# Ledger of designs, part 47: designed miniproteins, single chains

Each design is a single chain, and the fold is of that chain. pLDDT is the mean over its residues in the fold that is shown.

## One batch from the design tools (miniprotein)

Design m1616
Fold by ESMFold2-Fast:
Structure m1616 (fold): chain A 74 residues (1-74)
Amino acid sequence: SELDKLLEEIEKLIEKFKKEKPTQEEVQRFIELVDQAEKLAKEKNDEEALKKIRELEREFLSLLQEQNVVPPPK
């Protein structure tokens, strides 16, 4: 599904960021993918997908803190 593809792209970016410090463009791309995935999950009433998205967001923020990258403002 489209939602599954978005989640796979998000996980792929997280794996990349574990190995390489993200650029601001990549950080912005991650946020855009998360916003798209959250919108689709809400439209489908997919609570498990929403939970996974929140977990991926936490992991991403932890990686940014570990690498001393400032996330963009919410």
Scores: mean pLDDT 79

Design m1617
Fold by ESMFold2-Fast:
Structure m1617 (fold): chain A 58 residues (1-58)
Amino acid sequence: MTVEQIAEEVRRAYEEAVRLALEGKPDEASKYFQDRIAELEKKHGKEKVEEALKLAGL
């Protein structure tokens, strides 16, 4: 998976987290985003995920 593809996964996770927060579930939103980032780091490594976060503007 490329950094660009990981950035797209990060953007999708962020959009879902924003949706949860808007539904009045900010704790669930934070947990969802953190869990998704941790899963991506486990699969692709922290350095690639950090570059993807920068590319995603996060």
Scores: mean pLDDT 83

Design m1618
Fold by ESMFold2-Fast:
Structure m1618 (fold): chain A 77 residues (1-77)
Amino acid sequence: MIDELIEIVNKIKELLQAGKDDEELSRLVMEFVELAGKLGDPEIVELVQEFLRALASGDRDKAIEILNKIIEKLKEL
């Protein structure tokens, strides 16, 4: 699960950095939210909610910053 989460987060980050806003990004974001919820780590869940707010506001730089924090936290688990 943690390795799967890191893989999904890295893929989302790549798509955001490439300026892609396609069906694959939406699918990966949905999978990410579901897996993060199943993991149940409160800090990860909070960061996921912050990431979703950044995406909704169009702040891609902030969204990428939050994804980097999520990767660091997942590596500590």
Scores: mean pLDDT 81

Design m1619
Fold by ESMFold2-Fast:
Structure m1619 (fold): chain A 88 residues (1-88)
Amino acid sequence: MDEVRKKKVEILKENFEKSLASETNEAFREAIKVGAEKGPEAAAKKGRELGLPAGQVAAAAYIGGLYRGKEEEGERVADKVLAEAEAE
C-alpha cells in the first residue's frame, strides 16, 4: 500500500517538475486553476482538452484537489488518469 502510494506521488512530482521546465507551463497552470475552482475531475478534463500528457493531467488533478481541500479526490482522479494511460 505505502509503496504503491509513494511511487504514485513520485510520478506526480516528477511530472510537475517537468511541467515547470516545459513549453506546456501555461496549459498545466490553467488545468491546476480549473481544479482549484471546480475540482479534480474538471482539472483532468481541462488538461486533456489542452493536450497535456497523462502524467501532467494526473498531476494537475492532484494539485487542484490539494488547493480545493479535496486531496483524496485528487489522488483518486490522478490514479484513474494514470491507469487509463497504462491501458492504452
Scores: mean pLDDT 74

Design m1620
Fold by ESMFold2-Fast:
Structure m1620 (fold): chain A 116 residues (1-116)
Amino acid sequence: DKKLKLLSQLILFDKDGDGVITLEELKEAAKELGIDLSDEEIEEIIKTLDVDGDGVISAEDLAYLLFNIFDKDEDGKISKEELLEVLPELKNYLDLIPGEEMDEKEFIEFVKKLMK
């Protein structure tokens, strides 16, 4: 899924280091990753995640969406293996992943640490 790959990579791509993702940053990430998404599809991603209507996606908003996508078996946990399957690049950040699995709160804190 091109959309899931893009959204997942955004936790590693914060150009400004401010913990929020703008439309411009999302477009740049899609281009850098070679993901074939139109400007309209990228705008729909922001519209879906931007609950506050401020035109930006916070680390917490992104973490909530990704947690729900990864937690397909609804056990309230994401395994390290599930994360590495979608984001192999996280092998470089294994020291930031607590134990073998993360709950929603632990995952939000993990995403916030990566987007610093």
Scores: mean pLDDT 68

Design m1621
Fold by ESMFold2-Fast:
Structure m1621 (fold): chain A 71 residues (1-71)
Amino acid sequence: MTPDQLKQQALDYIDKAEQYLKQGDLESARKYLDKALDYIDQLGKVAPPEEYQAFLDEVAPRLHEIKKGID
């Protein structure tokens, strides 16, 4: 996967995790959060550090809110 494809997959799974969290489906929310985190980890291995940091900064508030809702 290209860095752009990994970012898109991460964003898609963040969107799904947020949707399931709003529905009260904590199990599905956690599952999709874990998938998003896997794609973010893969991005860190292939993207330049500055690009990775910029993307992580963009998505970090969303990831934090999902984690708070699940935990």
Scores: mean pLDDT 86

Design m1622
Fold by ESMFold2-Fast:
Structure m1622 (fold): chain A 81 residues (1-81)
Amino acid sequence: SEAQKKLQEILEKLKKEREKIVNEIIKQLDPAAAEELREMVKKGSSPKEIIEFLKEKGYTQLAQEFEDKLNAKLDKLLAEL
């Protein structure tokens, strides 16, 4: 249906925006933490799991930045509806 196609397009946009935010975070991590985060993303880890991982590794400010940027992108996509 047309509604299903529109929902699929929104999901694809969200996926791309999440990938961009994750890539910006990865650039700021040490090599070991960056590799662990890449593996988590490949395994389909949720945003909450990524935030918890960053906090556990001591990247509390990056965890907050990730959450804030993700919420801002979600708000923009919802405003297009």
Scores: mean pLDDT 81

Design m1623
Fold by ESMFold2-Fast:
Structure m1623 (fold): chain A 58 residues (1-58)
Amino acid sequence: MPKVTIEAEDPAKQAEAQAIAEEAFKRHYHISLEQAAEAARKTAEETFGVKVTVTIET
């Protein structure tokens, strides 16, 4: 399975943002990796109000 990792600007929210991003990614990766990455980024950013950088390992 491809893995998604994120880097949040607020380190206090890193672990929670990572968990939410992984869940969003798993819901969408069956459609496309690009859509899954965008869903992970958007969900983490909207939930915590912080910027994140997304990386995908295939």
Scores: mean pLDDT 76

Design m1624
Fold by ESMFold2-Fast:
Structure m1624 (fold): chain A 86 residues (1-86)
Amino acid sequence: SMEDQIDALVASITSADELLHILRVAAADSRSLGTPEAEALAEEIERAREELERMIAEGTPFDVLRARAREVLLRVAARIREMKAA
């Protein structure tokens, strides 16, 4: 499933920089759909990336960073499925 793929991806990440990179890729992939809804989703992902950057600067534990990134990626996957179904 997409959830299992996201869980495997997030579990493979060993650094905060890799989490930020995944969110940049997710924003670019969303934007590539070429719709206003996809652009809005890309902006939401970019805001979540900025939130993670602040959490990293504040010394947030890596497991908390991974959990937050997982939440964002699952929400993104759900929104993309909805947009493709419309």
Scores: mean pLDDT 85

Design m1625
Fold by ESMFold2-Fast:
Structure m1625 (fold): chain A 116 residues (1-116)
Amino acid sequence: PEPPSAEEVLAAASQMPQSAFDLLDKDFPALAKVASRLSPEGQELLRNVFAALTVLGENVPQEVLDRLLEAIIEAARRKPPSDEELEEILNILREKLNVPQSFVDRLREAIEEIKA
């Protein structure tokens, strides 16, 4: 079967309750504490990325990750996080969730362009 589109994954992620952060609290309590300090915009971005990665599981082709990035970036255009929050989110993705550096770099560049 065809992998889900980036739009389908983002739609599923947007339907997740606020309790999506309960998964972070259970598995990564320090991460949940950091997430609770973010603005609503920063929390929404982190939630969307975490939910998308969770929905796709372990077998995520690079092309699907690229499409997910585009969908997450589109969501961030509506409510961009602060520069400080962006750095904090990117550090969480890199250091705690083992997200590839290429994903982190692409997300950073795109959000910085939105805010420029």
Scores: mean pLDDT 60

Design m1626
Fold by ESMFold2-Fast:
Structure m1626 (fold): chain A 81 residues (1-81)
Amino acid sequence: SSQIQQAQQYLQQGNQNISNGNYQQAVQNYQQSISLLSQVDPNSQQMRDSYSNLSRAYINLKNYQQAIDYAKQGVRISRIQ
């Protein structure tokens, strides 16, 4: 769907922002991806990738509790497959 395609674009933008050291922007991009996927494909690989990468962004921001919480969400989706 167009929403899945938009979520993939946000995931890619987030990854680009991580590479550029723009961690706050990366968080926003991954949250947008999660928001779209939660409506149309909540158990997808893209949702798992968004949570995993959001966790990594929070590690870079030194927000370790948020990093743990989002990593756990990604693991839950991996188990649903």
Scores: mean pLDDT 86

Design m1627
Fold by ESMFold2-Fast:
Structure m1627 (fold): chain A 60 residues (1-60)
Amino acid sequence: MKELQKKIEELDAKIKELDAQYQAETDPQKRRELILEQAGLSVERIKLTVEIQVLKKEQA
């Protein structure tokens, strides 16, 4: 569980970095790439959140 929480924190930090890059980017194609990368990380974050919820349910 603690390892999964740390992975979520790492993903949150990466997502924030990509958002900052998106705000600074002026090229529409590069902005699209940043959005897609951000979306991929958000999906991974959701998967980890679900895994934590499943583990909590099994241990409760």
Scores: mean pLDDT 80

Design m1628
Fold by ESMFold2-Fast:
Structure m1628 (fold): chain A 100 residues (1-100)
Amino acid sequence: SEEDANKLIDETVQKIESIYEEALRKIEEAAKNGDVEKMREIFSEALEKIGEIVQETLKKLSTYPKELQEKAMAKLREKLNEISDKFLEKVNEIQEKLEA
């Protein structure tokens, strides 16, 4: 149903937000120690985990009618863009402070 598809997207978004929040905390701690390599590792691991979650969600959505898939994928894309842009901005600010 449309309600089930929306719930799947909302749960996916929440999981991804949690991964970004955890990654940001770890990046800030690595930054305090001047460990740029550790910051990059945390960033890469977070992106890999998010990619896996997105792939799993798309696989689940593939069982839905095409119209519901298109609406759900559009919502997911919009939410992921908002979250990833905010995360990247924050990471860049942390890196810039270390390189200044």
Scores: mean pLDDT 85

Design m1629
Fold by ESMFold2-Fast:
Structure m1629 (fold): chain A 114 residues (1-114)
Amino acid sequence: SHMEKEKVKELIDKISEILKLSEEQKEELYKFAEELLKLSENQRYVIGVQLAGELLLKARRGEELSPLDVAKAALATAIGKSEEGLRYLEKIAERYPELRPVVELVREYLEETK
């Protein structure tokens, strides 16, 4: 819907600001979101869980987290309405407190879109 696309755009803009993404990376997020919005609700949910879970595994191994990978996992969790994905992002933020504002944006999006 138009309202969903507008809220997704606002979320991308805010995530990009927090993570200091380049214009090229921000454009990649818009394209990624457009592809997610073409999928079924179940497919969106699964992708959210998968990307957030993969990010959590990297975090647990103490690997550096790419800002773009963080942004994609956060965005997929939000669009997929994935409570499991949000739980994984919460665990990541415990180790990487600088990511807490991104996790809060995802939580707010999920609460506003229920």
Scores: mean pLDDT 88

Design m1630
Fold by ESMFold2-Fast:
Structure m1630 (fold): chain A 61 residues (1-61)
Amino acid sequence: MQPLPHEDAVLAALELVNERGWHALPLDERLARVEAWLREQGWSEEAVREAVEVLRRAESA
């Protein structure tokens, strides 16, 4: 497995979903909340994009 350039953002997103109980939300709403939160925390656009894409692919697999 190749390391993700923004793996720290992906891990932060996963921890957020677990802490907030967002597993109960529809995928699209969950991803929108993760995206907004990462931007509010000052993550780069590239990091936000990678985290959202990883979470989307994991749910679609």
Scores: mean pLDDT 76

Design m1631
Fold by ESMFold2-Fast:
Structure m1631 (fold): chain A 66 residues (1-66)
Amino acid sequence: MESERLAAEINALGPFLGADGKPRELSVEDLRAALAAAGLPVPVTTVLELMLRSLKGEDVPDSLAP
């Protein structure tokens, strides 16, 4: 539930482009599978929280808002 909420917030901040340049929705399942395949003992929620914080910091300042 927490991971789904974080993924929804990340997806709401804007379209993400895959390697093919197409918009892609962030998948909790794909992240979980990738972490498991890499043998990383990191919770998917931790990765999602870091991504959300980075995206908030990369957002445009209010003075540049359209």
Scores: mean pLDDT 64

Design m1632
Fold by ESMFold2-Fast:
Structure m1632 (fold): chain A 85 residues (1-85)
Amino acid sequence: SSALELLREAVRLLREAGRTSVAQQLEELIKKIEEGKVSKFELEVQLGLYRIQLSVAKLAKSSPVEIEGLEKAIEGLNLLIKEME
């Protein structure tokens, strides 16, 4: 899935940015997605939380790598939600 590829790239970028906890949480979410243990509602909630994190990162002038990682997470979650429709 191109959505899962985007989410895995987001994990890589977030780890590179030193956001280890955020990367681990996203990696755990990917595992749940692969196991079929995530509802569309849970994905929409996670999407909302990542959008808030992106806004905070931009306001905090966080690294471009962190911002790209969060943008890839949002893109991957959006694509996955669309695939469930």
Scores: mean pLDDT 89

Design m1633
Fold by ESMFold2-Fast:
Structure m1633 (fold): chain A 81 residues (1-81)
Amino acid sequence: SLLDELVAKMEEIRATLSPLEAAKEMMRLIVEYIEKKYPDDPERIARAREQAEAWIAEVETLSEAEQEALVDMLIALAKKE
C-alpha cells in the first residue's frame, strides 16, 4: 500500500540521515503521500504543504534529541491503522 511504502522510506531515512535532515525528508514524503492519496483535493494538498513548511521551521529551532523524538513519533503515527 501507499502507507506501507511511506513507512519503509521513513525508516530508511531515520537510519541514514541526521535528525533534522530526516525530519525535512519525511515531511516531503508525507506531502507526496497526501498528493497520491488525494490527487483531486487541491485544498487538502495545499494545507499539507503549508503545515509541513511551518512544522519544519519549528523543528529547526529544536535540539537534536527533540528532533529525533519527533522523527520517531512521525514513524509511529504512520504505522498506526
Scores: mean pLDDT 83

Design m1634
Fold by ESMFold2-Fast:
Structure m1634 (fold): chain A 76 residues (1-76)
Amino acid sequence: ISELEKKILKEIKKKGEATPAELAKELKLSVSTVSKHLEKLKKKGLIEEVEPGVYRLTPKGALYVEELEKKEEEEK
């Protein structure tokens, strides 16, 4: 996945759940850009839409973010 998609996953983890508008504000991107990446992440099974426009990490996505955070600690 891209560096931007990693940032999106980390923000969703931090918030528990997030909308495209909240992610766009936090990452200083357009809602359109964020929505495209959310659809890609959803297709990969890393996030799920728990209600219309509200996204949460799947168990697979949560494990992926945890592994990213552990790898960042080892590479410091």
Scores: mean pLDDT 79

Design m1635
Fold by ESMFold2-Fast:
Structure m1635 (fold): chain A 63 residues (1-63)
Amino acid sequence: DEIFQKIEAVVSRLSKADVQLMRDNVLSNRDTVLSRIDDPARRERVEQVADYFVQVADAHIAA
């Protein structure tokens, strides 16, 4: 998945502080962003991408 590879590449190049800020922003806005997506398939994809980013961010911060 190209977007997942891009997430990993970007996160690996950022400082832990920058990744933490991005993670906090994603989590703070997740429900609001998802609630504005009318297409269920699109909403599920955006949720999947956001959740994957959080997983990668958590791993990077913990390293």
Scores: mean pLDDT 83

Design m1636
Fold by ESMFold2-Fast:
Structure m1636 (fold): chain A 93 residues (1-93)
Amino acid sequence: MDDIREAAERIAKAFPELEKEIQRAIAEMVAAVHRGDEAAARAALARAKELIRQATERAVEAGVISPEQGEAVYAHLTAALEALYASLRAARA
């Protein structure tokens, strides 16, 4: 957990604009679920996952994290987003 968290923090510090875009996509997903717009929610979720992939790939290329850390961060953050999405949808049922 600490290793993944440290790697994620290093990515956020290295690419603050990309971190801001990821946070915006997550906020759009939450807002879309809240208003019952499943198509918009799925699109925002897909965009957030794509931005996380881009952030981890750029961080690996820049030497900020290892390739193994990049895959671990991507897997962890996308699983957390899927869990958040499922939780928000369940709360709307």
Scores: mean pLDDT 84

Design m1637
Fold by ESMFold2-Fast:
Structure m1637 (fold): chain A 86 residues (1-86)
Amino acid sequence: SAAQRAVEALRRAVEAGRRMLEKGEITPEDFAEMSEAVGEAARLMTPEQAARISAAFDRLVENIVKDKEGAQQAIDELERLAAEAG
C-alpha cells in the first residue's frame, strides 16, 4: 500500500539521519539516501505531512554539526510521521 511504502521510506530517512548525526557530518551518500527517501515519503503522504517531512529534513541538515539536540528532534518528528502513516 502507499501507507506501507511511506512508512518504509520514512524509516530509511530516519536511518540515514541517525548515521549523519552519529558521524557529526553530512556525507554525499547519506544525504542522497535521505533526500530520496524523504522525497518518496512526501509524494505518498498528505500535503500537510509532506510539509512536515520537508521541514524536518531541512532542520536536520541545518543542525547536524551545530545543534545535536535540534537534529535529534528532527529525527523524532520523522519517526512520529512514520507512526502516523502506519
Scores: mean pLDDT 85

Design m1638
Fold by ESMFold2-Fast:
Structure m1638 (fold): chain A 65 residues (1-65)
Amino acid sequence: SEKSRISRELFEEVIEKYKEGVYESIEEAVKELERRLREAGFDDVTIEVARHELRRELERIEKEE
């Protein structure tokens, strides 16, 4: 669906920016994803799931460095 595509693109963009050092912390990246998904009209449940998934993915990246 269109929403699924937008959600994936935003998720991948925030991860890429995190790897480039754009955010000072995982929490900053998570807040940016939340803001952008909210602006795109996603519901609170979808945003909460995406925040949790992003936090886990960024923690995994930190562990592999």
Scores: mean pLDDT 82

Design m1639
Fold by ESMFold2-Fast:
Structure m1639 (fold): chain A 55 residues (1-55)
Amino acid sequence: PLTPEQRATLDALLEAVREGLRAAGLSDEQIDAFLAELRPTVERLIAEGRLEVEP
């Protein structure tokens, strides 16, 4: 399982992607479907320490 800090990183990344896709003109339904497919991959990369987020 992810630590609370890793979960916060996951949520922040997915929200950033959501805002980017919304700015690109995608609907909320399309964004939700995309994020649902992306979430397990991003979660795995964070859990493995392979994904770093720099401010």
Scores: mean pLDDT 77

Design m1640
Fold by ESMFold2-Fast:
Structure m1640 (fold): chain A 64 residues (1-64)
Amino acid sequence: MPSKKEQVIDIARDMIEALRRRGVPRERIRELVHQVIDSLSDKYGLSEKERQEILKYADKLIEE
């Protein structure tokens, strides 16, 4: 069973891929993905450290 952190990472990755396929600009993808990560991190009770690690991972994927 994936951890809550892994679930948020998977959702963020799928969202980035979907938005890229639709031609959404990189800056807008970042805004939307950060909003979702923040909301899910709060919902799942993730620590600030875990939230920051997920944000860093998402930013790296967006810049690739």
Scores: mean pLDDT 84

Design m1641
Fold by ESMFold2-Fast:
Parts: sequence; C-alpha cells; structure tokens
Structure m1641 (fold): chain A 74 residues (1-74)
Amino acid sequence: MYTEEEKEDILRVVKLVADTLKERGLLTPEQAAEVEKIVQDMENAKTDEEFEKALERFLELLPQLKPLIDYIKS
C-alpha cells in the first residue's frame, strides 16, 4: 500500500503543516494536542494500518489537505 518514500513524504508534509499552524496560533489547544499525538502515532507506526489510521485522524481535522496527500500517494 504505502512505499517507505510515500510514508516519509506524507509525514514530512504533516509535520510541516502541524508546525506552521502551531507557530501561527491557528490551532485551538485541543487541536494542537490532537495534532501532536497524530504526528507521534505516525512516527511510531509499525504497520501500514497504524499509519493510515493516524493519517485519517489528521485529515478529519484538516480535510482540505486530502488532495495533497492523495497526490503524494499517487
């Protein structure tokens, strides 16, 4: 399903977006905590299923990023 390169690229984008939104104060404290947990879950994912579940949670918070993530997966 995911190549290692796709996982690395997706994680890089997720981290960049998370850091940018946090730095600019665009997340509520609850959203910031959830995003941090999602990033940690993605970094610690040992299976494609665990990675996908964490990514799904991220896209539930920021659905506007789905087209970009889908592009990376292509």
Scores: mean pLDDT 77

Design m1642
Fold by ESMFold2-Fast:
Structure m1642 (fold): chain A 74 residues (1-74)
Amino acid sequence: LEEVEKLVEEAKEKIKKGELSEEEIERIENQVLAAYLQAVAAGDEATAARIQALGEELGKVIKEYKEKKEKEEK
């Protein structure tokens, strides 16, 4: 859990600075999803819920970054 929290926090900061490629962002999203699925499979509902919340926060930052990038391309 702490590793996922750190991963999401660092990813959010780097995305805001434009330091991550789309491929790197996708890998991070996949790592968060994998951690969520592992917690669900283990029956750890509390950890799964927390990872889901972290994934939603990350997804919001990614969406804002992609929208900004798309507007810059047009």
Scores: mean pLDDT 77

Design m1643
Fold by ESMFold2-Fast:
Structure m1643 (fold): chain A 68 residues (1-68)
Amino acid sequence: GLSEVIAANRAANAARRAAEERGKTGDPESGQLLVTAETSRTLGATDPVVREGSDAVAQEARRRLAEL
């Protein structure tokens, strides 16, 4: 319903903001990649190749950020 769409948009915005703040204090490249991948995944890319690529980039970015 509408409440679920609003909640999903808030979660996406919160994740983007958190990644941007992390980028300012640590690794801006990994933070930016994570934001881009999470946004594409949340909004539902219609191209399955783009969707699979975004998931792979998100996993690699998370792995790099976890090592910092």
Scores: mean pLDDT 58

Design m1644
Fold by ESMFold2-Fast:
Structure m1644 (fold): chain A 71 residues (1-71)
Amino acid sequence: SRKKRKLGIIRETLEERGQPVKEGEGGITKEQLLSILIQDLSDEEIRQAVGLLKPRPEGMDKEAVDLLKKA
């Protein structure tokens, strides 16, 4: 599905930038993840959006990790 493909691109881009798909680490929240998924972005625009994310002190939440692992 398109959603699964977009999740795969997000996960790949995070890994490429050294941001692990792990609770308490990385720089993407569930809200940011869902915001990227609802937009009609190209693969390259998704990579750019993920690449511009600033690391958060609390890191990635469990729900974001669960979504990305299913991709």
Scores: mean pLDDT 72

Design m1645
Fold by ESMFold2-Fast:
Structure m1645 (fold): chain A 75 residues (1-75)
Amino acid sequence: MEAIEKLEEIKKLAEKLSDKNVGKYIVSMVDKALEALKKGDYKTARATIQSVKNVARLNKYEEIAKLADEALKLL
């Protein structure tokens, strides 16, 4: 599923962030979104990915925000 590929890329980028607190938070949210998708819970997945997008935008991590937006469009 293309959305899963986008989420895995977000996780890789989040692990490389200089702000380790924000990075760990985004990784945790991505893991929750992946678990929701595995269970077919698309509503929870969308809400969780939207939260990732919002946190990335607030912290000016534009690449992560774009990947989150792209993942949402695939759901």
Scores: mean pLDDT 85

Design m1646
Fold by ESMFold2-Fast:
Structure m1646 (fold): chain A 91 residues (1-91)
Amino acid sequence: MKEEEELEKFKKAGVEVVRDMLEVEGKLEEYSEEEIEEIGEKVGEAAYKTYQELSKDSSLSDEEKTRLFHEKGLKTYEETLKELEEKKKKE
């Protein structure tokens, strides 16, 4: 189905974005491939949901939609990474 294909694309993109961000921050080696995939898929799923919500709002310009999409993506990444870091502190 078209929605499942788009969701899978966003999940894959989310994994790549998270991997790139962790590499830039010098934290890539602190996370396993499984943890990176989990974070990336959550970021991608949230990005897809935001994309669908913003796409239905005809009152927003394309520039505003792009800005809000990036803001939501960054927030999801930061929240998911913080949750994983808190989990590691308990182990």
Scores: mean pLDDT 77

Design m1647
Fold by ESMFold2-Fast:
Structure m1647 (fold): chain A 73 residues (1-73)
Amino acid sequence: LDQTILDELSRLVDEKLVTPETVEAVLSDEELVAELQDIVQKDPENWRTKVRNLLIERDIAKGVEVIKNVVMS
C-alpha cells in the first residue's frame, strides 16, 4: 500500500473523522486496499477527498450491516 495513503488514513484517525477499527478493517480487506490504490491512480488531484469519503461511508455502513456471508464461495 502507498505510504501517502497510509499517512492520510492516520490523519483521518488523528482528526477523529473515522475510527481506528474502520481503518484496520479496510487495510485487512484486499479488495478495499485495491480500491484505495485505484482512487489514487485515477484521480491524483482529488484522491484525499475520495479516500476520506470511502472511510466515512464504511464507518456508517458498520451500523447498518444487513447480513454477513457465513461462507466465502
Scores: mean pLDDT 70

Design m1648
Fold by ESMFold2-Fast:
Structure m1648 (fold): chain A 98 residues (1-98)
Amino acid sequence: SRLERIREQLRRITDALIAGDADAVYAGMKKLYDEGVTPEELLEVARIESQKDLVWSQLVAQVARQMADILAEVKKVEEAQGKAAADAKRDALIKKLA
């Protein structure tokens, strides 16, 4: 399903964050943005993963919530200032997280 693909992408991003691989974090998060993943889809993955009593699942849930916040902020910038400003804000927020 789409949510399963989003979850697998978030697991890879979480692994990259733990490894300190900033380029892989950026590429993974940009891929979620480019594929039109919504804050609501990310929060649903976070809800599912947070139900599991596993450290990795809790980390994936945290990353999903952080990405949902980034996408919500980027959407506000796009609505106010257009796509170029939104893309710049996305890049800045992802780099700050990585």
Scores: mean pLDDT 85

Design m1649
Fold by ESMFold2-Fast:
Structure m1649 (fold): chain A 58 residues (1-58)
Amino acid sequence: MEEIKEELKKRGYSDELIDKAIEVLKLTPEQRAQALRTLSEEERDAVMDASALEVKKK
C-alpha cells in the first residue's frame, strides 16, 4: 500500500484522491464495481491506476 501511495503521488494525484482509491481497493470486487459507477472520472482514473499497481505488486 505504501508503494502504491508513493507512485500515485509521483503521478500527480492529490492525497484525497489517493486515499479514495485505496479505500475502493479495500472493497469486495462487487462493491468496487458499484463504487466505480458513482465516482468522478478523476477518482475513477486514480482507482484504476492504484488497482494496476496492486496487481503488479501482488
Scores: mean pLDDT 76

Design m1650
Fold by ESMFold2-Fast:
Structure m1650 (fold): chain A 62 residues (1-62)
Amino acid sequence: FEELTEEQLEQAAKALGVSKEEARRRILNLARVLGKSPREILEKILAGEAEEIEREALRRVH
């Protein structure tokens, strides 16, 4: 499912070092750019792959 719980957003925010609002914004933007679900982006962030995902997204918009 594409709906993120408050607990999932809190975990993502802590992993990214940002607010829950900013974490949600980044997850939704990355999901849109990469053609993945928000849940898949969340799982990769929690696995410590946030920098890799952001780098891939930047490559796709250039």
Scores: mean pLDDT 77

Design m1651
Fold by ESMFold2-Fast:
Structure m1651 (fold): chain A 70 residues (1-70)
Amino acid sequence: SLETFIAAAKILGELLRQGESIEDAAKKAGEYAKSQGDEELGEKIEKIGKESKSYDDLERKLLQEYLALS
């Protein structure tokens, strides 16, 4: 859901601020989405983290997912 995505994105951003890698932060945020019953969204967030080449690329991919869920 959009609400689960927003919560996961906040977790991801917080982990990045704490010095986690993009891939590790996205994996943990994806695990959160799965814990809320959204396995497909969780896998998508993890994949975005693995495929993102920079913070800017990550932000753009997350924004695209946000718009798709809106």
Scores: mean pLDDT 86

